# Designed miniproteins, single chains, continued (3): the designs that were tried, part 101

Each design is a single chain, and the fold is of that chain. pLDDT is the mean over its residues in the fold that is shown.

## One batch from the design tools (miniprotein)

Design m11503
Fold by ESMFold2-Fast:
Structure m11503 (fold): chain A 60 residues (1-60)
Amino acid sequence: MVGRRDVEGTLLANEGVQLIDDGGSYEEAMRLIDEGLEVGGGIGRTVALGARDYVEELTK
């Protein structure tokens, strides 16, 4: 189910970004994004990589 993987990866990445934006844990946000990378298809993985870069930028 290709669409399911893309949705799952994108959802996990967005949850990680939302968590850090809400003042949550960097470690937990990165964990969600990493799970998105493992689960996501091509699109989901690309979104998760972008989310990772965004979260890293916020912590610099």
Scores: mean pLDDT 75

Design m11504
Fold by ESMFold2-Fast:
Structure m11504 (fold): chain A 78 residues (1-78)
Amino acid sequence: EFIPYEKLSEEERLKRKLELAEELRKLSPEEIRTLIELIKKYNLDFDQFEELFKIALENNFDLSKILPKLEELVKEKS
């Protein structure tokens, strides 16, 4: 549930990546592009990417609401 990606077994990591990929396929090209641009801009790891995706879904991809939460997430990992 709240287990970081790095703490998962290799099989669990693969399963989580596949489940995330299936959810990503449901997104519009614009939403996918937004996520990719944020990953590149903030140099996110997989755990940070999962949290970003969750934040984006919860805020309907509203960047004005996502960006402050993403900045706090990056700050906690730095």
Scores: mean pLDDT 73

Design m11505
Fold by ESMFold2-Fast:
Structure m11505 (fold): chain A 74 residues (1-74)
Amino acid sequence: SSLEKEVERRLKALVHEALERLAAGEDVDTVIAALRAGVDALLASHPELPEAVKAAYRAAVDRAIATLRAAAEA
């Protein structure tokens, strides 16, 4: 749906912002906390989305966070 595409686009933008902040030398835990808060706020603003779809988006963000942590520790 157009709504799911818009939410996915905003989720990708939040992850991209986290990558830029890490590249700028910001603290990893601070950046990840901000990313999680942004994702939670975005999904909370769309109560019309099915819970299964929200769970899938949260899982995708958790995988992105694991990758960001691994890259920051390298």
Scores: mean pLDDT 85

Design m11506
Fold by ESMFold2-Fast:
Structure m11506 (fold): chain A 97 residues (1-97)
Amino acid sequence: SLEETAQKLADALLEAYESREPRTFKLDKPVTDEMLALAANLLNERTGGRLGVAYVEKTPDYYLLAVGRMVDGRLEDGILVRVNKDGTIEALGRVRL
């Protein structure tokens, strides 16, 4: 389901942030704008507002996201994550925000 896949995507984003090392995850379904929006909201909710997601780039084939610690509405101490629309998720490493 949409919600189930969004939860898996949120889990992948959280694990990417916590590990802070380059790594790859794979979902069993394509990623949509709706799934990603739900996953971002779930990540924020499940971390008590501690973590958030910002869009760096959106293309037909992938999303490039910054996942980081939320401080006064700003992302700090982030990682870059490439979320491919085919379901492949790539943690690219730390980014200065």
Scores: mean pLDDT 83

Design m11507
Fold by ESMFold2-Fast:
Structure m11507 (fold): chain A 62 residues (1-62)
Amino acid sequence: SSGERKLAIEYTTQSINASGDVFDAKLNGELTDEEADKKAKELAAQVKQDYQQALLQLLQQQ
């Protein structure tokens, strides 16, 4: 559906932005390689959870 496509775009964009922030922090010396990898995985899990919650809400209204 158009709603599902919109959510996919929104959360894909959020994931890209989060990855960029972690990459910048690593390049600036704010995070080690291991800390950056851990942070990236945590943020990816958070974005996935937020996406699943939004998708569930959308499906409950269909």
Scores: mean pLDDT 83

Design m11508
Fold by ESMFold2-Fast:
Structure m11508 (fold): chain A 80 residues (1-80)
Amino acid sequence: MTPSKEFLKELLRKLREKGVISISDEEIDSMSEEELYKRLLEVLNKLRAKLGSPPITLEELLSMPPELLKDVVEKLLKAL
């Protein structure tokens, strides 16, 4: 199990706990790393749209180190 894949699963679980998304543990566990990134991108762009921010691309999201991605998620959740 790679740290990156498990880290993405934990971010999605955190978003679920905050009521931002509806996703089961079975769904999360069945996803590939690419599918986890795409789902996270979808959720982040939905939150960014609510805050009046432009969408980010998948390429931009993939370029983010884990610590920066965590900070982005936490800041968006705090802004809600």
Scores: mean pLDDT 79

Design m11509
Fold by ESMFold2-Fast:
Formats: structure tokens, C-alpha cells, sequence
Structure m11509 (fold): chain A 107 residues (1-107)
């Protein structure tokens, strides 16, 4: 059923969003230690962003409820804000958006 497809995509979205948080925290720590550049951090985060966008496209194709589409868009927007913070080398802003994404995932 469409509902079963929506539940599966919601679970995939939450899993990939959790992976995004872990990756963002890992690349932030590596960047602070001078182990990677901001460009490399952005590249790694953009790969996760693409996975989130692919799930969103599937949700649109499967006519997911507005609430689920809004949730997916919020995850993508927060991920974009994390990426922009890394591009600007703003550690405080990056940490802020990582924490906002973590909070969203508790719901």
C-alpha cells in the first residue's frame, strides 16, 4: 500500500538523517584537528545531502503526506545550513545546526 511505502521512506529518511548528524560531528572534529580541509568536509556532507534529496524525490513521487514532505524538507534545509557553515569556516554556526538536526530527529 502507499502507506507502507511512506513508512519505509520515513524510516530511510530518519536513518540517513542520523548518518548525516554522525558524519557532520565527525568532519567537524577532523576539521578542528586540522585533519581535513573545509572543502573536503563540504564534499563529504554534499554526498549525504544527495542521499536525503533522493529520498525526498521518492516521497514526492509516492505522494507522501504534507507533514512527511515538510519533515524531509526541514532535514534537507538543516543539512544545507551545516554545509554553508563549513564553507564559511563558522564552527559555532555548524555546531548550532548539527544540534538543531539532532533535536528534530528526537521527534
Amino acid sequence: SKEEEHEKLKEELKEKAKETVKLAEEVLEKYKKGEISSDEAVKELNKQLRKLEEIHEKLVEKEAPEELLEYANEVIELTNQIIEAFKNEDFEEAKKYIEKLKELLKE
Scores: mean pLDDT 87

Design m11510
Fold by ESMFold2-Fast:
Structure m11510 (fold): chain A 85 residues (1-85)
Amino acid sequence: SVLLSVTVESGDTTSVQLLSVDEVREMFRERVDPSWELLYQQLAGLLVQQMEEEGVLDAKIRAGMSREQIREETIQQVLEEIRSG
């Protein structure tokens, strides 16, 4: 199983959690009934925010990637992990 670092916003509280792909999948399944694509986009947004807090985003930008490209690649990674796990 793969572990994902996720920044979760709940009301006025922001917390960082280390979750497996299966745990994230189960959380979204219980709380929301949108398309899987929308869920992946939301998860990618949270992961990009975590990357920014950890300085990983700056390293990727320095390597020539835009924030939008990082977001799109993160969505593709999440999709692949969900398909594989």
Scores: mean pLDDT 61

Design m11511
Fold by ESMFold2-Fast:
Structure m11511 (fold): chain A 83 residues (1-83)
Amino acid sequence: AEAERLLREVEEEYRRKGDEIRKQTKDSINEYLKKAKEDPENAEEYFKKLQQAIKDGGIKGTELDNEYRRRLAEAQAEAARLA
C-alpha cells in the first residue's frame, strides 16, 4: 500500500506540472496569434515569438520529463526498501 502511494503521488505531481506547462504554452500561442491578427504590420514578429513559445514549452517539457524520471526512480528505490 505505501509503495503504491509513493509512486502514485509522484505520478500525480508530475501530471499536474505537465498540465501547467501545456496550459502556459497554449495561452502564449493564443495570445501571439491574437496579436498577429490585431496588429498585422508586426505579424512576423508575433509569429517569431509564437515559435519561441513553442520551443520554450518543449524545453520545459523535456526538463520536467527528466526530473520526473529521476524522482520516479528515487520513489521506486524507496518503495523497494519499504517492501
Scores: mean pLDDT 83

Design m11512
Fold by ESMFold2-Fast:
Structure m11512 (fold): chain A 71 residues (1-71)
Amino acid sequence: SRETTERLIAGLERTLEERERASAAELAKVAGVSVTTVRSAAHDSGVRPDAEGLFSREQLERMIAALRAAL
């Protein structure tokens, strides 16, 4: 939903203020959404985590841009 997408964007932006990398679980906790929601948004944005399951700052910024474009 639009509300879920807006919450996810806010959570991603807040994560970027405090750290350089985050897992889907960490992003889900900060945004107050499910891990499935984060994984689906990452997939739709063409963003894939590294071998440790972490998204880089550049990947999070790309995800924010893609989510904003989809609103």
Scores: mean pLDDT 85

Design m11513
Fold by ESMFold2-Fast:
Structure m11513 (fold): chain A 66 residues (1-66)
Amino acid sequence: MRTIVIELEAPESMSDEEIIEKAKKMAEQAFGAKLVDVEVTEDKVIVTFEAKSGTKIVITVNKVPE
């Protein structure tokens, strides 16, 4: 089993829902992955996906001050 960690940045003005939607679309299009878990904090959004291959994909989106 392989785990892929992807770190992205988004402006803190971007909504949590928009961040999650973008991460979901990226994971579904690039890896055919399914959403497993979402953790939202003030500083970051961590979205976990699982591909059909059993590969886990963790996308961490850091909220950066503008």
Scores: mean pLDDT 79

Design m11514
Fold by ESMFold2-Fast:
Structure m11514 (fold): chain A 100 residues (1-100)
Amino acid sequence: SLEEEKERQAFLDEVIDRMLAEARETGTPEEVLAVRTAASILRTAFKQAGADFEKAEELARKQIDKLVEFYKKIGHEERAELLRRAYDRLLQAVREARSG
């Protein structure tokens, strides 16, 4: 429903905002950028998948994989690793928040 959709997006935004705050406190500008990039991809995936969390995860992972491989291909291996780690941490945080 529209109400459930709004609740899911509000929850996702809360998790993203907390992770961005942590990255700004303890991380480098490149780590903050990785979190922002992963968050943008995840938000888009949730808009496309609606209520289907597994589908949202699949769509997001597919886009992250493409971008990670692109960074590796152009010699930016460190950026690829930062993006992968940011995505994995963000996805774990969303899963934990959903189960708690």
Scores: mean pLDDT 83

Design m11515
Fold by ESMFold2-Fast:
Structure m11515 (fold): chain A 85 residues (1-85)
Amino acid sequence: MDFNEAEEYYVEGLKYYKEKKYEKAIEYFDKAIEILESKLETASDEELELLARAYVGKAVAYEKLGKKELAEEERKKAQEIMSKI
């Protein structure tokens, strides 16, 4: 699995978010996260930045679905990843 595939899933998540298909957006952000977390120990700063952005994408989508607690958990994960850059 590589950075390009993770970025493609992230972009698809953003497209669904713009269409207000928030559950679909979360599915695609999760696919990006799964790829990026599979190589977390060897991740570049660019890969860590994309991982953090995917977590933020999930958080915003959860907020739109009224799932505030889940949104906060995803934002905390994004902050932890950004602290490594």
Scores: mean pLDDT 84

Design m11516
Fold by ESMFold2-Fast:
Structure m11516 (fold): chain A 81 residues (1-81)
Amino acid sequence: MQEEIDALERMAEVARAMAKAFPGSELAKVAEETARLADETRDLLLAGDLEGARRKQRELFEKAREFDRQAEELNAKMLAE
């Protein structure tokens, strides 16, 4: 449980840092949404709502995949030029 909470907090920190680094971008928008979902999942785990946390975790995984894809696309474009 503590390791899961720590991982969610780190995910939210990284996502917010990315949003701050690229303000106004689509990446920043997805990063902010990822951070919010990570915070919500953490809060549900802390409240003992395992069912709610499981549902939010699915939303978080979908949003995290979108975030990773957008970050990879940006990185690929920067590496090409």
Scores: mean pLDDT 78

Design m11517
Fold by ESMFold2-Fast:
Structure m11517 (fold): chain A 101 residues (1-101)
Amino acid sequence: REKIKEELEKLVEEALRRAEEALRRTTDPEKKIELEQKIAFLRMLYWEALRLIPSLNEKDEELVLEAIETKDYEGVKAKSSPTARGVIDLFEQIERIKEEL
């Protein structure tokens, strides 16, 4: 579980860094609102993931780490428990937001 938390923290820190950098550079009020909403949503996803991670068993942990390493979120979710799927979905959402930044 500790390794999953470390990977989550790294992913969220990079996504937040990109969002905050974009926010500092923009003067467009509409873009500022969009970026502030993305920052709030990233924080929400982080807290939801932290809440779910303690519920992962050993096999769930292996599946979540496989999804993070391969970036094959859909393929790994297809063979995952509901708990592992929930965590993988949160990682996928954070990664998607990061790539949009």
Scores: mean pLDDT 85

Design m11518
Fold by ESMFold2-Fast:
Structure m11518 (fold): chain A 112 residues (1-112)
Amino acid sequence: SEAARLAALADAALGVLADVAGMVRATIRELEAAGAPEEVIELGRKAAAEIEATLARLEAQRAAGTLTREDVLAALREAAELLRRVAEETGLPEFEDAARALEAMARRVEAA
């Protein structure tokens, strides 16, 4: 059914958002241990927090049965754009790789 397809896509998208948030948190821990500038650490922490807030919102919408394909697409694209900006400001390839993962998931949701 269409509902089953949306549920499967939502599960996959929420999984990618969770993985990306975890990766950003792990990268920030490594940067902090390496003595990276506080400005870089702050940018990464803010990005992780924003993605985590988006994930929590989408999970709440899914539980309420109100989650749309458009909500998922917007969240993936906004998170990818955020990480693209952090990558540009920090020069760190890990944030660019995370943005690409979100962009790939957005293409899967759009194509389905």
Scores: mean pLDDT 88

Design m11519
Fold by ESMFold2-Fast:
Structure m11519 (fold): chain A 61 residues (1-61)
Amino acid sequence: EKEKELLRKGYEEAARLVREGRIDEPLPTYAGGSAIDFARRHRHLSREEIVALLEKKAEEA
């Protein structure tokens, strides 16, 4: 319930950081660390593809 909302926000904030070119910046929120680490594990993809994956994860949360 509340955990789903925090997870969604974590992925939304990670997507914002990636879009702004700030993927290496810390995201010290409840789920932000795991969300930004997920993004960092996908560095073989383009910025746009990473953002799309994060936005999909936010939608699924």
Scores: mean pLDDT 78

Design m11520
Fold by ESMFold2-Fast:
Structure m11520 (fold): chain A 79 residues (1-79)
Amino acid sequence: SAQVERLRARIDALVQKVREFIEENKDNPELNRLVLGSARGMALMDLSVARTSGLISEAEYEELLKWMDERFAELEREI
């Protein structure tokens, strides 16, 4: 759906910004973990609101949540 595509684009943009931050701050893993945690929290809130508001289905929410979790897990391995 268009809403799923919009949410994926927003999460991907956020992931890219966090990746750039981590690459620029490799000497500060604690700060990188805080930034990653904050970004993941914001993404999770967006998905939860979209699901609760009926903008996406439960199946779409589960797929997006899994995809998001995999993307943030990749970033965590870079810290």
Scores: mean pLDDT 88

Design m11521
Fold by ESMFold2-Fast:
Structure m11521 (fold): chain A 82 residues (1-82)
Amino acid sequence: AAAAFKAGDFRSGATEYTGEVLRLIGDSLDAEPGSEEEKELKRRMAQLQRDSYSALAEASTGEKKKEYEALAKKWGKRLEEL
């Protein structure tokens, strides 16, 4: 997803991102609450969000760039605290 967003291919980026999110949600439904697997899936979700928003920021300008940079920073901080 991130590579497509960075290239400005928002359609391909959105399709890949949606597929990755859906897969992580599906995997999370099978994970035991509080397990190592659940923690790993939360980490992967936070990483996906950070990388996707960073790529969107790179492909954007002005106010939208600042919004995406702030979201990438928020998810990056959450990832560090996991």
Scores: mean pLDDT 77

Design m11522
Fold by ESMFold2-Fast:
Structure m11522 (fold): chain A 81 residues (1-81)
Amino acid sequence: SMLDEIKALYNELLRLLHEIAERDPELARELAARTLAALQSNGWRPGEDLDSAVARMSPEQQRALKAALEAQVAEARRALA
């Protein structure tokens, strides 16, 4: 499902950000801020779980969030290469 795909991307991104934070905490903070902005721009609210947020999103917002998370995962992977 789209929720499962978004959750998988989010969890992978958190794992990668943890690894980056050990090497480059400033970059990790920048990438985390961009991830937070992508979540908020698609309707996530601070303190809300991801399942509840995604359930409120339109299909367009879900696709936009997935694309943003895919881009952030790719950037994080490049930072660790």
Scores: mean pLDDT 87

Design m11523
Fold by ESMFold2-Fast:
Structure m11523 (fold): chain A 100 residues (1-100)
Amino acid sequence: GLTEEEKKAISQAIKDATGLTVTPKSNEEALYQSVALVAVLLRNEERRQQGLPELQASDLPYDSFTSLQQVLDLMDHLQMPQEVKDALVSLLALELEVEE
């Protein structure tokens, strides 16, 4: 499983990128938080290319991501392309299978 240092690194990366303060309670939560971070970073890059301001923590539907459904809701809220959603969900499925 993830070490306490790795969980802290994930929490710090999320805070630095999104302004959210989160503490993953499990490897699954750490994975959901990491994928949520990637989705926000990808959307902010698209927004930057469009001349739009970066998304703030208050623009997100949740302050933490602890389930697949919350990550899916985030990607829908961010209006992510279906191909990106499918890729991130596939990555989550593979990582969760390896953690067994």
Scores: mean pLDDT 69

Design m11524
Fold by ESMFold2-Fast:
Structure m11524 (fold): chain A 67 residues (1-67)
Amino acid sequence: MKQVFLSIETRDLSPEQRRELYAMVAEALKEAEEKNLSEEEVTQRIYERARARGIDPARIKLTVTIT
């Protein structure tokens, strides 16, 4: 069983935008477990989903570690 660790730092996001971001992260982590995605693939999927919701990726600092 692989463990996924995630650190998220956000700047100037509303509480609603943060809730949306955490929901997207949860879905990306589920895909990582089901599809055996790499750290880079998980990171890219989160940023792509953020862009689709109008969240500037520059406002998100994300670190993903899979062990």
Scores: mean pLDDT 76

Design m11525
Fold by ESMFold2-Fast:
Structure m11525 (fold): chain A 69 residues (1-69)
Amino acid sequence: MDEIADKIAEETGVPKEFARKAVEALEKYGLNINIDLLATYLAHEYGISREQARKVVELAKKLLQEKKK
């Protein structure tokens, strides 16, 4: 989890805490969660753009999918 959150923060420039929350939500609710809803929630909580939050969630989903193969 922490390694994935660090990678997302490094690649996207968002705070690690934000990246960690995205990873936790995807692990808890599953990779089939609505990305737009999660991105909107995280953007509101952390004061970032919805488009940037969506990019973070999409990257987190891809990294989690790779780890489950």
Scores: mean pLDDT 76

Design m11526
Fold by ESMFold2-Fast:
Structure m11526 (fold): chain A 89 residues (1-89)
Amino acid sequence: SLSNLLRQIGMLLRLIGIEFDLRLETDPERRRQLALEAIRIAEELVSVTTDPSLLQQLIKLLESIRTLVTDPEVQARIDALIAKIKSKL
């Protein structure tokens, strides 16, 4: 449906915004919160889409976000999510 498509696009745009914010943010706690929010949105998007192009764009965004985080626990969660998305392709 159009509503579902717009919701998925909205989640992807939110993730792009968070990736941008992470590149500018210098506060470690704020960076951690942004990365955790990105994981939450990405997990929700993965649960509702099977579109290969959207999943491929999501992988690229998560890989970018991973390079911007230093927390090993957060990196491990991103790695697990990327692996899960790749298994759906």
Scores: mean pLDDT 87

Design m11527
Fold by ESMFold2-Fast:
Structure m11527 (fold): chain A 87 residues (1-87)
Amino acid sequence: DTAEALEQMIKDKKALEYIRKAREALEAGDSEKAKEYLEKALEIVPSDFVQEVLDLLDAGDTKKARDLMEKHRKEAEKKAKEALAKL
């Protein structure tokens, strides 16, 4: 339903804002703040990607967590570009 799709898009936007803040925290070397932001994103929208990043941070693997977040960002950019190419 269109109304449900719009509500999901709003939630997705809020989750993306927390994911961006988490990435910036990791780039600043603050893994604790990154975990807090990712947990907030996960509460808004369930995401296997966010869970994987949290698992890596819990394991102390901050570099792999950052690499996964950058990979996700590139995949999102690729999907947006492909969607525009079909339009």
Scores: mean pLDDT 78

Design m11528
Fold by ESMFold2-Fast:
Structure m11528 (fold): chain A 65 residues (1-65)
Amino acid sequence: SKEMYEKYKKYAKELFEKRGPDFLKIQLEAYRITLELLRRRGADPKTIEKVEIMIKALEEVLKEH
């Protein structure tokens, strides 16, 4: 949802300011691996959606900097 995206984007931006771009790149890679595993295991669609939104938020914050 848009609301969840905005919350995750705020979180990602805070992480960027505190820990820098390399940490976010590592987090992004970890979430991408997690998403692939969740899809392969047939995880709950809401769990998959949350991970997809986090990935989108991390990508956007990295792109803006």
Scores: mean pLDDT 87

Design m11529
Fold by ESMFold2-Fast:
Structure m11529 (fold): chain A 80 residues (1-80)
Amino acid sequence: RPSIDEIIAEMKTLSEEEQVERIKKLLREIREDESLSVDEKRAWVGALIRYASEHLSKESQEEVLPLVIEAVRWIAEQEA
């Protein structure tokens, strides 16, 4: 699979609407990916949160927020 850095570089070439949809898809895929450890999933979710906070408008950030909360809660439950 592409690295986090490769996905970030790809997203920077997309429109903001396409970046939002890509982040939503990635958050769902990361949660369901059995090949990733919980630590790797946390690293991916953290990188996507940082990207959204730095590069997306507040409107776009609010659009991804429910899936971010879901992913963070899911990761926390896997560590308990």
Scores: mean pLDDT 79

Design m11530
Fold by ESMFold2-Fast:
Structure m11530 (fold): chain A 74 residues (1-74)
Amino acid sequence: MDDLIAEMEKILREKRTAREAAEAALAYRQKNPQYSVSQVADALQEAAAKLGLLGFGEGVSRLLIELAREAEAA
């Protein structure tokens, strides 16, 4: 879990838009299928809390869930 949170912190620091961050988080999850979408979304919110980016992190987490659902439906 701590390693996942650290990777999400890196994404949130490097990406300028919520969509870019959500796409990066989804790509990370696709390469690391041991993590569920829920676990990645929770780690994003935890990382955002640590960085003081709660509003941004909530937006990224919601977009990640939407993108993951679209990918499964297609």
Scores: mean pLDDT 80

Design m11531
Fold by ESMFold2-Fast:
Order: sequence, then C-alpha cells, then structure tokens
Structure m11531 (fold): chain A 90 residues (1-90)
Amino acid sequence: MSKEEAEAIARKIAEEIRKNLEEIKKAAEEAAKKYGAEKVIELVEKQREGVIEQAEELLKKGLISEETAEELKKAVEEAAKAMIEAAKKA
C-alpha cells in the first residue's frame, strides 16, 4: 500500500462513516433488538479500538498524515458513541 492509497482510503472511510451515520445508528438499534444491547455494545467497542489502532499504525509508518489519522479516529469515535446510544435505546 502506497502513502497515496492509504491516505485516500482513510479519508474515504471517514467520509463514508459521517455520510452514513444515521443508517449506522439504525443498524445498531436493530442489531441490539435482535441480539441484545450488551453484545452489540461489546462488538462496537471492539471494532472502534481495532480501527483506532489501525489508524495509529498507519500514522506511525508514515502512510497517512496526522490530520487524516485524527479525522478517521474522530469519525470512528462519533459513530461508536452513536451506535452505543442507539443500542441502549433499543
């Protein structure tokens, strides 16, 4: 993976998360109703940690900028918080 590819992919992921936030929230609420809120929250938190670790690793290797890593981490944190709140509401 080149720096240009990693940068483009990370930015696109952050943008798609922000664009689809309402759909992501609804999916989490429906999953919580089907599988239970605690299980969905656990999975969301685990995925959040994994994506943040991935962003930090890409930054450490110089494959993405600090700005792009921060943007991706913020998008993932906001999505995870919204999904957890939606799951608890279910």
Scores: mean pLDDT 83

Design m11532
Fold by ESMFold2-Fast:
Structure m11532 (fold): chain A 86 residues (1-86)
Amino acid sequence: TDDSITAQFILEGLISELRARAAAGHRLTEREVQIIVDAIKEKSKYMDKDTLEKLGEEIVAVLKDITSATLYNKFKKEVDEIVKKA
């Protein structure tokens, strides 16, 4: 649906922005990681499981490069739970 396409577009835009920040050597704080997790959770309501799983994997991959190992592990578990419930 249009709502699903809009949610996908927003998350793809977020991934693009995160990749640009990673390329600039910018690292994310715990607060910034939590905002990203909350955004995925909110948008998950408008997306099919396969699309959400693919976008979630791309976001997790980018965050792994620009967050601490502890925050990455916490974030990955939260994303896995969101995808499982979708």
Scores: mean pLDDT 77

Design m11533
Fold by ESMFold2-Fast:
Parts: C-alpha cells; sequence; structure tokens
Structure m11533 (fold): chain A 100 residues (1-100)
C-alpha cells in the first residue's frame, strides 16, 4: 500500500515538474509511461528487496533514495530535450513500414 501510494505521488510530482518546464501534454504522457514502467518492479518488490537495492536501513529511506534517483533522471531528460520531432519521425518511419 505505501509503495503504491509512493508511486502515485511520484508520478504526480513528475507531471507537475514537466508542466512547469513547458512540456506538451503528449510529451508529459510519454514521460509518465516511462516512469510508470520503472516503478512497477518497485511496487511489486518486497520491503526487504527494496531496502537491499538502495542499501538503506529502512523502507522510508529506500523510497526517498528511489524518489531522488527517478527525479534526477526526469530532470536530466527534460533538460536534455525530449525531441517531439524525433519521436514523430520514429512514428512516421514505423507507419511507412506498415504501408509497404
Amino acid sequence: ERKRRFAEELLEEVRRRARERGLAEEDIEALLELVREQLEPLVRASDEEIMEAFNAPSLEEALEKAREQVLAEVDALIEGGLPPRALLEEERERLRRLRE
């Protein structure tokens, strides 16, 4: 329960940060899907597995480390530029292959 709440709260924090940085809604949705996939193993893992993975003496400290890591990765992606143009080019190439 705490792990699921943690994941939901972290996803809302990511959405807020992306909107503050001026990302388009479709880019925000793509980013949230990526973060959601990263958090699914954490939600399914045991408290002990999470504590071992983050080398933390408590679940609360392990979750705080996980939050810091995810937010740092998100900030780096936003600052590095999610190129909507590159994503659209990949999607067009995919569609072109389906038409052949």
Scores: mean pLDDT 73

Design m11534
Fold by ESMFold2-Fast:
Structure m11534 (fold): chain A 74 residues (1-74)
Amino acid sequence: SQEIVRKEILIKLYEITLGSLEYIAQRARDNYRRTGDDSKRRVADENEAAARDVREEIRRLREELERLRSREKA
């Protein structure tokens, strides 16, 4: 269905966003550990929080996608 395809594309876009957020957070965290720069700790914390929000959204979309797929099989 069109709705299934749309949700699959949306999940893929969120997965790309998640990868970027995790990468930025990790680099900032490593920089903070090396330098003690509190600005990098803040960047790491903010991007880690954003990554948690994106992971939760992906989880919700995947659950809805599975419900839609189950409905089409019934």
Scores: mean pLDDT 88

Design m11535
Fold by ESMFold2-Fast:
Structure m11535 (fold): chain A 81 residues (1-81)
Amino acid sequence: MARELVVEMEVTTPEDLRKAAEAARGLKKAALEYPHIKGKLVISKLKKGNDDPEEWKKALEEFEEAAKEAEEEAGVEVEIK
């Protein structure tokens, strides 16, 4: 039976998006090293605050790329609530 490794976070700043991207990369690495561990990243809140829209957009693109790689290459589940 596969065990689930879950990372949950709220994202309201570009820095939170960068941390979410790193979490996705970390879950990808863990799932590739331990095939019976199912990685899951839960973004319980994804809403931009008062930060610069261009910085947010750049960080969001980085997160989306990392999440896509984790899903496609390591079967990591990414959930946005």
Scores: mean pLDDT 81

Design m11536
Fold by ESMFold2-Fast:
Structure m11536 (fold): chain A 65 residues (1-65)
Amino acid sequence: MVSDEELKKAAEEIAKLSGLSFEEALKAVKNVHEKTGATPEEILEAVKEYGGDLTKAGTRLVVTA
């Protein structure tokens, strides 16, 4: 079970890496988690791997779902 704190923590880091607002990053993290089942840590790791490119990170996670 994923906690709201884990989602918020990942969203703050993703916002910093991608240039999104916290609200936009949080919405994106929740959406990716809901559709792919990826944990907030896995989503953050994918975003880091693609240099803050949330679109590429999301595509990689969807391919495994």
Scores: mean pLDDT 76

Design m11537
Fold by ESMFold2-Fast:
Structure m11537 (fold): chain A 95 residues (1-95)
Amino acid sequence: MHFSILFTDGFPDAILPRPTPYVGDLLSLEEAIEEAIELIRKAFEAGAESSFITLFGVPGSKGEEVKKALEEALPDVKISYKSYDNSIIITAEKK
């Protein structure tokens, strides 16, 4: 799932359809990282033990850079990732 930073208020209720995820150059790398940080933080505040975030349009070669940025922002969270050609799947787990 991919979200624009413009829509940071989270998911609208059941009467509004969720956007269809797509691949491509949707956000800058910095914007994608900020969005991932917000989503992970929100999930843990809601009581989740783990969170899965897919970043579309981010090349796999940036996976290590994304992981380090997330670990710096979320020191109490263990970050791992799987990279693909145009996407990175991030797994965040409470330490």
Scores: mean pLDDT 63

